# Designed miniproteins, single chains: the designs that were tried, part 46

Each design is a single chain, and the fold is of that chain. pLDDT is the mean over its residues in the fold that is shown.

## One batch from the design tools (miniprotein)

Design m1584
Fold by ESMFold2-Fast:
Structure m1584 (fold): chain A 69 residues (1-69)
Amino acid sequence: SAKAEELAQGLKEAADAFRKGDSETVQALLDELSAKFGLSREDVGRGLWEVLQGADPLAVAERLLAKRA
């Protein structure tokens, strides 16, 4: 879905910022994704962690959105 693709892109951007050591950008992106997609900050943070561990960002995004439906 378009929402899952947008969330996946946001998680990729947060993962890239994390790998660069840009903690301020990571926090800002996670807060934005939480607000935009109606997810808890904890759920978005967990999704970022899974992407950092090599999970497919689109699969992570779809699971997060399905869990809240």
Scores: mean pLDDT 85

Design m1585
Fold by ESMFold2-Fast:
Structure m1585 (fold): chain A 75 residues (1-75)
Amino acid sequence: AERAAIEARLAAIRAKLQAASQQDLDDAQIDEMVKLLVEGLKLQMQLGREDGRTEEVKAAEEKLPEILAEYEAAR
């Protein structure tokens, strides 16, 4: 049940990010997309940890601060 909810949320995040790629975004919309991207990475890390996929979790942990640094630099 919990895993199905996480997978459904990841699918919803991917759909929103895909829809956003078809639109011209303002600063507030970009902020929302960054929040969704961070949430998606955290959910992928949770699933990776539950599945014992330590390398995928490690890659996501390294990618998360890079995304945040790029976002801060774009402010």
Scores: mean pLDDT 75

Design m1586
Fold by ESMFold2-Fast:
Structure m1586 (fold): chain A 92 residues (1-92)
Amino acid sequence: SPGAGTDADAHVAAIEELSKELIEAVKKGDLQKATRLAMALGIEAVTVSLSGDEAARQRAADILENAAKEVEKYESGKDIAELLRKMAEALR
């Protein structure tokens, strides 16, 4: 698969950083920012999925599941948490 190895690892790192920003946006009630960050996470997750790197897919899925658990604690984060879990399932 094109972009295997180092390329996939770069996208996993992007998912980790975007997930941290998403959690903070949800905590602050910035739903517009949270929605934009969720869209960016979706693009990164698709890229990791297409890489064929199984280890990168599992790491990305774990990061997204952990982010979902954090954002679901907030009323405004419930729909975002569901979306993040769907992204994680697609990576498994």
Scores: mean pLDDT 83

Design m1587
Fold by ESMFold2-Fast:
Structure m1587 (fold): chain A 88 residues (1-88)
Amino acid sequence: MEEIEKVEEEIREKAKEAGLEEEVIEAILNAVREAVKLNPEMEMKELLEQALKVIEAIKKAKEAAEKGEMDKEELEKVLKKIVEEVKE
């Protein structure tokens, strides 16, 4: 679990830098933990890269929602889809 702790810390830092809310950060971290349980042979560098892509995608989706291009339900759907990508 040492490697996963490092990945979790980097995810927290990057998500906070991106201005994500605590609820979203915890959702990403939970998805990362579940991805490790589902695929324990996954390389930690790949897991981190996927999580960083999720953070960037969430930020873009939030920006689109604030522009009025996306409804609340669509935003939540996109966020779930992005988070589930980490489990892959």
Scores: mean pLDDT 72

Design m1588
Fold by ESMFold2-Fast:
Structure m1588 (fold): chain A 58 residues (1-58)
Amino acid sequence: MNDEQHKAGLIALARRFAERDPEAARKVAESAGDYKPQVLAEVERTIAELEARRAAAA
């Protein structure tokens, strides 16, 4: 077991939650410890993509 597996798992979980519940995705980032900045960046990027997609659908 290593840090890469842990980081990858947190990012995957955060991205999945960001689709339905951005608040839950941000909580995953908060629990990421040393990986919090990377997980937060991925969450915010995913949220921005979802918002852009909604704007484009209008």
Scores: mean pLDDT 76

Design m1589
Fold by ESMFold2-Fast:
Structure m1589 (fold): chain A 68 residues (1-68)
Amino acid sequence: KQRVLDHLRELAQRHRGTETGETLRFVRELVERNSLPEVLEVLRQMTAGSPETRRALEEVVRLIEEEL
């Protein structure tokens, strides 16, 4: 779980001030409050407003899958 949180912080920092960064911050809060399987289910249901946000969400899904 900590490994996913650390990567989310790094990704959010790279996208600071963008819609992608705000989405990643929200996902980090989900990871902090929920189990990884629960977060994965939510992420698979989410729609992205941009190709960049979609790619970032796909990267986070991969990180969670590797941690499980």
Scores: mean pLDDT 76

Design m1590
Fold by ESMFold2-Fast:
Structure m1590 (fold): chain A 85 residues (1-85)
Amino acid sequence: MSLGQQLERLLLTHPKKSLSLREIAEALGLSEAALRRRLREEAARGDPLAALALERFERGEPLEGRDLIEAYIDEALAAMERALE
């Protein structure tokens, strides 16, 4: 299971509506530094949820269930825009 898939599952199954970097790291059994590193690696590979999570955490914001929709919609919109260019 990729980090993006782990984040998706966690957001769908966790009882909290929003999760901080620390809470996600604790839930996945990672340090905050290890989670940030893995998010950068996955985002560099084109994972939209990992990229959005990294952006949220760099701003000190939590990751929320609705961010699943935002991550995948933004990727779909960007792909459509690229196809039209």
Scores: mean pLDDT 76

Design m1591
Fold by ESMFold2-Fast:
Structure m1591 (fold): chain A 80 residues (1-80)
Amino acid sequence: MKKEEILEEARRLIREAAEAVAKGDLEKAQEIGRELGLLLGPEYEAAASAALAKAREYAEQGKIEEGVEEAMRILEEEME
């Protein structure tokens, strides 16, 4: 899979996780977090964890789109 395709899929998963957090569905958010980990692999575990934590923080404030953009910035910096 090309890097661009991986980042687009990661963005989709991060947004779905943020939306799940905003709805109080923590079980779904955890499941999506595991999918992101499988997509990126163990090399990027810390980056994935940081990105998901940032997206969750913003989602709890109702700022889903801002959280997704900050999370993607973290992943893009680590995957370069």
Scores: mean pLDDT 82

Design m1592
Fold by ESMFold2-Fast:
Structure m1592 (fold): chain A 67 residues (1-67)
Amino acid sequence: MSLEELLEELRRRLVELGLASEEAAEQIVKLMAEGNLVVGRVLLAEARRVGDEETAELAEKVIRLQE
């Protein structure tokens, strides 16, 4: 999966699970696309806290592609 595909899936999951509004999810994904690893790591930690393994895996893949 490309970085763009991973970010779009992550955006959809955030909205579908009620973790963010559409506007907030778009902003989170935009910041992650720009290499903001802090936002990515916070999202990864929150996904792990609530047991959402799929969102955690998507966030981790995005972070790893930007290292």
Scores: mean pLDDT 77

Design m1593
Fold by ESMFold2-Fast:
Structure m1593 (fold): chain A 63 residues (1-63)
Amino acid sequence: SAEEYAARVRAGLAAGDWTAVGQAIHDALLNKDKEAVRAIAKALGEFDPGAEESVLRAYEGAE
């Protein structure tokens, strides 16, 4: 679910675990889950405002 992706991203960022963050992004893009991508982008944007736009751009390119 979108909330699960956001929680995984926040946990990964807090721990410095970019593998967990990358896996959540990858899964959302492969599944074309727009809600999950938005949740991930928002969670990343809470940490780094530029990251939200980067994730959304990646989703556009993965269509």
Scores: mean pLDDT 73

Design m1594
Fold by ESMFold2-Fast:
Structure m1594 (fold): chain A 100 residues (1-100)
Amino acid sequence: SLEEELEELAERVLEILEKADPELAKKFRETLERAKTLEEKIYAIVQAFQELVRKAKFDKESAEEIARLAYEAMEAVEAGDYEKALELLRRAVEKLEEAV
């Protein structure tokens, strides 16, 4: 289900954040616990990517690609296309895992 895919992606993001930025990991956990809808949970992941790209020592190409995928995921959510949003977030997570 979309909910199960989102939970898997959120767990992967949390693991990356705990190693890269423990403060951001704590904020991410708190935001996920308060999120009630798929949209809110997706926005939590997008916000985590945006903050991590802003703070982290990524090369410019990786940072720009992760930011672009996160932005496109937000656009997909606004269009009601949660399947596309999750696919874009999955690609962003894969790029993030390669960059750290």
Scores: mean pLDDT 82

Design m1595
Fold by ESMFold2-Fast:
Structure m1595 (fold): chain A 62 residues (1-62)
Amino acid sequence: MLSPEEQEKIEEIVENARYLLEVEGRSPEQVLAASKELVKTIKDPKAQELALRKVEELIRES
């Protein structure tokens, strides 16, 4: 459904969110705010929404 380039960007955003949560110990609110800025680099609104939802899921599991 997504292009390989969009999928890679989504994975990079999720990896960055994981790093901020698990390595830097940032709050869920700080991680979500940082991820919202990164999703703006994705041109497709559906891909942006998917990236943000994956970050929210990661935060729920932590």
Scores: mean pLDDT 80

Design m1596
Fold by ESMFold2-Fast:
Structure m1596 (fold): chain A 65 residues (1-65)
Amino acid sequence: SESKEVALYVGLSIHMIALGSEAAREVDGKWVVRDTSPSEAAREETRALVEEFKKRLPNVELVEE
């Protein structure tokens, strides 16, 4: 359901903030995750996290900066 999907995006956002990135944002019907982490280890952890969430969440996009 939509409410469960929103809860998953909130959980993802909390983990992203803990890794030094921004919270996930909704843009034009897509959930965008922006990784601004300076550390390569944190970036690899973010990639792994986003790939796991993609299995359960439609329309999620990772942008690396």
Scores: mean pLDDT 72

Design m1597
Fold by ESMFold2-Fast:
Structure m1597 (fold): chain A 83 residues (1-83)
Amino acid sequence: SEADALIAEGERLLAEGEALLAQMKSLNAPPSSLVVLGLELVGLATEIELTRRNPERHLGDLRIEVRQLEALLAQARAQIASL
């Protein structure tokens, strides 16, 4: 289903984001950057759980969170390259 596919994509992005967050911490990235990425990871994790319980009501929000995290991960990679 579309919900299952988006949940799987969200889980892949969460794993990637957690790895990037750990890398940023090891490179002593600014606390503000760590907080922003950390909060977005929590937001996506929450929308994945909500979508599993009720995809009819949360699928649209999950699409938005997936797109937002993709953009933020690109920003995080650029920040890592500058550290």
Scores: mean pLDDT 86

Design m1598
Fold by ESMFold2-Fast:
Structure m1598 (fold): chain A 93 residues (1-93)
Amino acid sequence: EEEILADIDAAEAALPASVARALATLPDTTAEDAARAREALARLPPLLEETEAWLEEHREEYSPELIERLRALVRRLVEAQEAILRAVLAAAE
């Protein structure tokens, strides 16, 4: 369990730099990139829903702390990805 929590902490710590790196490429955004971003945005809600269903299904197998940390991380990752994809769409205009 400590190993998984450490991996979550590492992912959270790495997220701001990963987002900044992605945003740095926006000036080179093409119409094709915008089309892919639009398609990716449409897939995010189903992926979040599937992940929440998996966490609920396996709730009894993991500690409440681990489930809460995983749920929070997944939501943060989805929010970051959505923000990047929306920025790609705006840059392509």
Scores: mean pLDDT 75

Design m1599
Fold by ESMFold2-Fast:
Structure m1599 (fold): chain A 110 residues (1-110)
Amino acid sequence: AAAALSAAGTALNNAGLAKLGDGDYAAAIALLTQAVALYTAASGSTSLATGTTLANLGLAYLLTGDYAAAIAALTAAVAAYSALAAAGNATAATNLAQVSGLLDAIKAAA
């Protein structure tokens, strides 16, 4: 069950990123929101896949000018990466630094 949910989450995350690249931000938000739900069901809120998809969702919201939704999604991504970095995940530590910097910049601009 978890493997099927992860595979579906990956497909929706990739589709969401493609829509983000095309400038179809509404479709990107819908697909990335579904990907977050599937990855959270598969591996929990503190997995690398969930954190990365939340960061992508935050970027999609930022590009639509929805700063409140962007801050919420990026804050959730920071929480996921912080937990993983504390557990010794080097990829999560790198992503934490990048997403924290973006979150601070958005908060300063809002």
Scores: mean pLDDT 86

Design m1600
Fold by ESMFold2-Fast:
Structure m1600 (fold): chain A 83 residues (1-83)
Amino acid sequence: SLADKKQQITTLLDNAAASIKSGNRAEAAKYASQIVFELVSMGVDESKAMQFVGDELLRYENGEITLAQVKARVIAFAEDAVK
């Protein structure tokens, strides 16, 4: 369901953020790829999903946005894809 996919994306974002904070680049990239896969499964273009997720996680890593803002923005992006 859409609710299940949104919950999965939220969990993957928590894991990606934790990996970024711990400096584990390989683990962060793994979770980013899994988020992209979920978005593609919802009908988002892969290149657009990769760019959007990458940009949001980079902004989080640089301290420009909070994890709550990343979650809200990624979920809104996913919801736009299913309308």
Scores: mean pLDDT 88

Design m1601
Fold by ESMFold2-Fast:
Structure m1601 (fold): chain A 73 residues (1-73)
Amino acid sequence: EVRELVREGGRLEGLSEEEIERGAREAEAARPSPEQIEQMRALLEARRLALEGREEEARRILAEAQARAAARA
C-alpha cells in the first residue's frame, strides 16, 4: 500500500523531495474504490459541462452521482 504510493512518487524523480512526498499523498487520495472512481468521473464531467456553459446538464449529472453515493451509504 504505502510502498506502492511511494513508487508513484518515484515517477516524479525530476522533482524535489517535497514534491515527491506530496505526489505520494495525492496518489493515496487518488486510489479510490471503483464506486468513488465512478463518482469522480461524474464530477469531472459535470465540471467540464459547467465550463462549457452547460450548467443545467452538469447539475443533473452531479445530482445523479450524489444519489448513487447516498444509496450506498
Scores: mean pLDDT 62

Design m1602
Fold by ESMFold2-Fast:
Structure m1602 (fold): chain A 99 residues (1-99)
Amino acid sequence: PTIVTTGPTSVAAGGTLVLTLTNAGSVTLTGVALLKQAPGESEAGAVVGSGGSVAPGGTANFTVTNVTEADTGLYYGAGRPAAPGGPTVYGEGIEVTVY
């Protein structure tokens, strides 16, 4: 995957969670989004934020304020290559726990 997700792996309830998606690939990604898969789910992740277009080496920051236990889960990026196009790219995720 060409998307790298970085951020803290734990955050206190009521705190602020900031996650960064980095385009580690060689082409601009469009429709970049942060997705979350809840603990124990096998279904596709829900979109929790959108970052538009991200150039190679570029980043998009996503901020979740006043976090609750419902914000616990696997966070990962998704985006679609611009020209010449291609399938949606999914990045590696990180697990975040709200305590």
Scores: mean pLDDT 78

Design m1603
Fold by ESMFold2-Fast:
Structure m1603 (fold): chain A 67 residues (1-67)
Amino acid sequence: GSMEKERLLKEIKELLIKQGVSEETAEAIVNSMKKLKLSVEELKEAKELVEKGDLEGLQRFLTRKAI
């Protein structure tokens, strides 16, 4: 992956923890994103959902990408 993807994944993990998600759960979510091979654009969408506190929206987003 690019350095931009690694930066976005790190930022998403930190934002999830800030939203009250445990470090273990945040790491599991980020690892799921890595396995799904999300693009930079998809990671930016995921980041925006976490920044808004829309964790249900994040769950729906990840479910759509797993198909």
Scores: mean pLDDT 85

Design m1604
Fold by ESMFold2-Fast:
Structure m1604 (fold): chain A 97 residues (1-97)
Amino acid sequence: KKEEIEKAVEELIKEGRLKQAVVTLHDNLGLSLEEIAKKLGISVETVKRLYDEAKKEGDPLAKDIEEAAKVLGITPEQAMILARLLGITPKELAERL
């Protein structure tokens, strides 16, 4: 539901995860970069930069999975499966081992 995505975006903003919030608003809710700028109270140039940087850096979850895989000497797919089986996040998996 739209309400659940909006709530998730509010949490990302509170956590200072502006790049992820911008990506979610544009890609999942279909807001223009101009609408996002108005919603967040920042310039459209800042929103464009954050969006481009987020797309270039990749998904933070994918990065955490890749780090866990490297630490364990397994594939990223295996690291994701292992984290799910243990009931922990990929970040926690990397930090525990």
Scores: mean pLDDT 72

Design m1605
Fold by ESMFold2-Fast:
Structure m1605 (fold): chain A 68 residues (1-68)
Amino acid sequence: SLSLEQQEEIARTYTGIAIAEIKRLKEEGYSEEEIKKEAERFIKNFRKAYPDLPEELQEEVEKKILEA
């Protein structure tokens, strides 16, 4: 099983990748609707990949991706 520190590192790394991609799409002129769909896809994929991560950590990842 993963330690809390390892779980937080996974969340931080994933969030960074997702935010970078969302910012790239914004700079390339993608629509707000397309960007929202991509953000939702990142969030869904994270929850699917790491279903056993604490809900508070899942919600923090979601919040940070949606704020991008």
Scores: mean pLDDT 87

Design m1606
Fold by ESMFold2-Fast:
Structure m1606 (fold): chain A 53 residues (1-53)
Amino acid sequence: GLTPEQKEKIRKLIDLGVQSLKLAVEYVTGGVSNEEFDRQMQELDQQEQEVLS
């Protein structure tokens, strides 16, 4: 079975994935600029890397 630490990592990755999807929807609907989209996606990618480390 998964350890509590592994379960917490999975939960955080799912939460970050949901945030990425919400940001993508906002970008497609014109809610954010290209620059803001790139910036926020880079922040989410960094957080995902920190969870995986």
Scores: mean pLDDT 85

Design m1607
Fold by ESMFold2-Fast:
Structure m1607 (fold): chain A 61 residues (1-61)
Amino acid sequence: SAVAEAEAKRVRDAALAAGASEALATAIGGSLLHEASQGMSDEEVRRAADRAIAAIRARPA
C-alpha cells in the first residue's frame, strides 16, 4: 500500500540518518513492508514505523 511504502521509506531514512549502512537501512524498511503485506492495517503500519524509529534513535551512535 502507499502508506506502507511511505512508512518504510521513513524508517529507512531514519536508519540512514542514525548512521546505519544502506544494507541495514534497506533490511529494516523491507521488514516493515513484509509485515504490512501480511495484513497490517495502515494504523498498525504507522505504529510499527514509529516504534522502529524510536528504537533507532535510542541506539548509541
Scores: mean pLDDT 80

Design m1608
Fold by ESMFold2-Fast:
Structure m1608 (fold): chain A 80 residues (1-80)
Amino acid sequence: SMSEQLVERSLRHAKLLLEEFKKDPSASEEHIKIAEEALKKAQEALESGDFSHEKMREIVLLEAEATLKDLKLRLEKKLA
């Protein structure tokens, strides 16, 4: 389903962000925590098969927040 494909994509993206934050000395604990939460929620959805509208919204919003934090981190480095 499209929902399952979206969750699988979100899981891969969250894993990538988490690895990048762990390797980046400028990343804070908050960056790591949001990436871990995004990863956890996507993994839980895949394991339970819960692709409800509410669960999908939660996953999309967490991915968006993690992505926004990554963009802010990159911008702060360029503006310093």
Scores: mean pLDDT 84

Design m1609
Fold by ESMFold2-Fast:
Structure m1609 (fold): chain A 60 residues (1-60)
Amino acid sequence: MASDEAMDRLVAELQAADKDGDGTLTPEEVRALAERFGLPPRDQLTPEDIEALVARIEAE
């Protein structure tokens, strides 16, 4: 369940989490993003985590 607006916000958050700007997230950057949105600590984002991030972004 992703609106285009929530997907745009997710992309912006992923880009902000990518501190080195190489288009990839390190495990540390993934953990920081997950912690920001109240998800359990993760080394990588699963499809379920992406759905949870979208839902939390929509709740902002």
Scores: mean pLDDT 71

Design m1610
Fold by ESMFold2-Fast:
Structure m1610 (fold): chain A 100 residues (1-100)
Amino acid sequence: DPAALGRERVKQLAEDLLLIAEILKKNINSSEEELIEIFEKELNPVMLNVAKGILRNLYKLSEEERKKAVERALEIAKKIVEEGPTFELMVEFNSAFTVE
């Protein structure tokens, strides 16, 4: 069923974004290199590239700004799991790692 396969892919995207945010929160004091090693074990290659992009932006921020960005991203990721990955929520999720 192509529709069922589409729903599973959307659900998996939402769950992977939440996993990225949760790993970032648990490892907030880790280096970029340490987080890449964790993500290489936990994510598929597509989502690993997404996580690497997030890390490049996060590690331009101060430690305090990184903590705030991760907290915002986690809240948005939870909404994405509950409501689905709407255009608005995906924009907010990406913006959490670049701008306050």
Scores: mean pLDDT 82

Design m1611
Fold by ESMFold2-Fast:
Structure m1611 (fold): chain A 94 residues (1-94)
Amino acid sequence: GPPLPEAEREEITREELDALAEAVDSRVAGEVLRALAEGLDPAAVAERLRAALAEEGLEADDASVDAAAELIVRLSRRYPEDARRAYARYLALR
């Protein structure tokens, strides 16, 4: 079976979405919420995350960004209503 920490990382809570929505100065948080709300393809999510990371001066390897994009797209299919609400909050607070 899958490892427990990985299984826990594939679940997103309302509290985690609310924390991302309140991170209004983070371009990465905005792109994560947008991808969760809009259900973009993983390649488009990865490209947007790389751009946001570069704008914030953060370094990440390509494999980690690609894995994160695939996870975000999977989560977007499971929690679309909560994600859209969180993204709307992010935009309202920005």
Scores: mean pLDDT 74

Design m1612
Fold by ESMFold2-Fast:
Structure m1612 (fold): chain A 93 residues (1-93)
Amino acid sequence: MDEEHQRRLDRLVAEANELITKAKELLEKMKKDPSKRFEYWQEIEKVLAELDKVAEELERIAGESTSPEIRQRALEAAKQVKEDAEKIRKEIR
């Protein structure tokens, strides 16, 4: 049934968590080292772009899956990724 969607969902959730962690670490480094602020800011913007792609793929899984459980998990994951990305954007802009 939705084994491929489940595998893609699990992979994307893991990827999103790694990217969010990386962005938060870069944000803390940006706050602590003003001399490298621009370098860290550029890296954060790249991570945010990757998070946007992950959220878009999670929304696609939600639209494609016939499983209510996978659909719900994908939508909640996409929402969480977007919320975390927006919080990071507000701190750098």
Scores: mean pLDDT 85

Design m1613
Fold by ESMFold2-Fast:
Structure m1613 (fold): chain A 57 residues (1-57)
Amino acid sequence: HMASLEALTRLSELAAQYKDLPLDEMVRKILEELGDEVPEELVRSTARLVQRTLADK
């Protein structure tokens, strides 16, 4: 499976938008928007990466 460029762009935008939420809430909100366009594992890893990058200052 390949995620479309549009789906990946939405993923990054949503991850940045919801970065202040708990990880579980970020993943849930992103999955609600993207559905089957992106694998859940990619959503989880992206959300975790965004949060860790912002926390590791």
Scores: mean pLDDT 75

Design m1614
Fold by ESMFold2-Fast:
Structure m1614 (fold): chain A 70 residues (1-70)
Amino acid sequence: EVEQAKEEIKRLVDEAIKRLKEDPNIDKFKLMQELAKRISEILNKLTPEQKAELLPFIKEEMERLFKVAE
């Protein structure tokens, strides 16, 4: 479900941002890989139409994450 997927993705991004802020020595590559894997698992449960609806939201959440990861 799109709403539940948005909530899950937002939570995962918020957790990643928190980890980046709390540990400057964190393995950023591994963190991004785990995040990508979890998002892919969420997307895999959705229809093509639901995935299309989520793409702009995912883009905004990833932009938010990347601003912190700079």
Scores: mean pLDDT 81

Design m1615
Fold by ESMFold2-Fast:
Structure m1615 (fold): chain A 79 residues (1-79)
Amino acid sequence: MEEAIKYLEKAIETDDEEKRRQYLILAGGHMQDAGLVDALLYGKDKEKAEQARYLFQAMSYIAQGKLEEARKYLELARK
């Protein structure tokens, strides 16, 4: 999870659209490895499912260029 957050932060901070795309891909991989996709779809852990939802929303905002909204959702995902 912390690695996914780190790559999403790098995606927000970069001015290079190609690097941003690569950071989003890396963040997605780390979210899958952390079981966040499974938590979102099948999770009994409410906290992990909520964190997954916030991280996927942050990714969506980054892809839309809404970096301030993305940052807000990224902070909501932190514990």
Scores: mean pLDDT 78

Design m1616
Fold by ESMFold2-Fast:
Structure m1616 (fold): chain A 86 residues (1-86)
Amino acid sequence: SEEEVREIIEKYREIVQFDVAVLKSLTSDPDILAQLDEVLEQARRVVEEAERLVEEGRYEEAVELLKSAQVQLGQQLAAILDQIKA
């Protein structure tokens, strides 16, 4: 359970870093770059909270947090991609 949750945290980190790096490569707009930096900062806070929940043995809550964060990430990145394509 703890090992499985830590693997989910690591995969979340990798997905965020990769997807944001790809979008940053597609734009030089400082307003869009600032939005991408905010996505990274939000993801950092999610990881910190998930790690705290793991330390407290609250594994189900950590998984639910990470699932919700992945959905929100996908929605935010799709909206930013639409701004880049406009």
Scores: mean pLDDT 88

Design m1617
Fold by ESMFold2-Fast:
Structure m1617 (fold): chain A 96 residues (1-96)
Amino acid sequence: METLQELEELAKEVSEKTGVGFGTALRAVQITRAAADAEGVTDEELIKKLSVEAAILYEKLYKELFYEQKEGSGGALVKSDNEVYRWVREKIKEYL
């Protein structure tokens, strides 16, 4: 189980590396950790790498849904959460 402080520390690093906002980075880190836990993965370097990629994907999906498809913020968030979680789980399986 990750503490909120540990998730926030990784989210700050992901935000700095990707240029995405801290909130988006934090959500991507939370999704990546949940997917890693579901797959039994504890490799911190892999989790960090996938969190970076997930944050970039999340921002692109959220902007597409919110700005181009005129989804409300809640709808865009739910759809982005589901798609990024699915993508991260598939990526973890490719590395294992």
Scores: mean pLDDT 79

Design m1618
Fold by ESMFold2-Fast:
Structure m1618 (fold): chain A 97 residues (1-97)
Amino acid sequence: SLAERLEEALKNKDEEKIREVLRELAREEIERFGASPELAKALEAVAEMMAAAIAGKEEEAREFAEKAVEYLLKAGLISEEEREEVLEEMERMIASA
């Protein structure tokens, strides 16, 4: 399962495998719920953010968080007024990785 592959990758701290599994999880969610191209890009950016965070690359993780927020705005899922709150939530996800 993807969960078992993610657990193994996390145990081995294999950034490339973590990234691959998180991208596959994002694609499965996109397929299940349907998504605009912008939402798909947002979910892929979140997967990249989490992979970077788990690898200890906090600056790269923040860059992907900013990218995800831009795609969420383009998808119309958040407003400019919500930008700071969403970024703060992503920063909490990065800190918990």
Scores: mean pLDDT 76

Design m1619
Fold by ESMFold2-Fast:
Structure m1619 (fold): chain A 87 residues (1-87)
Amino acid sequence: SKEENLKKAIELLEKARKLLEEGPFTVDKGIAIQNLKEAIQLAKEGKVDEAIEYARNALEFAKRAGAPQEVIDLIEEAIKYLEEAKK
């Protein structure tokens, strides 16, 4: 269901955010974290298209920041669940 897909996306985005916050600060990491926070809030509000946009921005900046592959995988999986929530 849309609600189950949104819940799963939110859980994955929150996990990615927590993992990013555990390491040393960089500007790109800070931008990734802010975009994850926005994506989480928008997903909670059911604003799926906007949540996808912020999650994709978070993915770009996480990659630039040299985030661990686990973080990249979590954000990519969250985007898939957000896309399913649109159906």
Scores: mean pLDDT 90

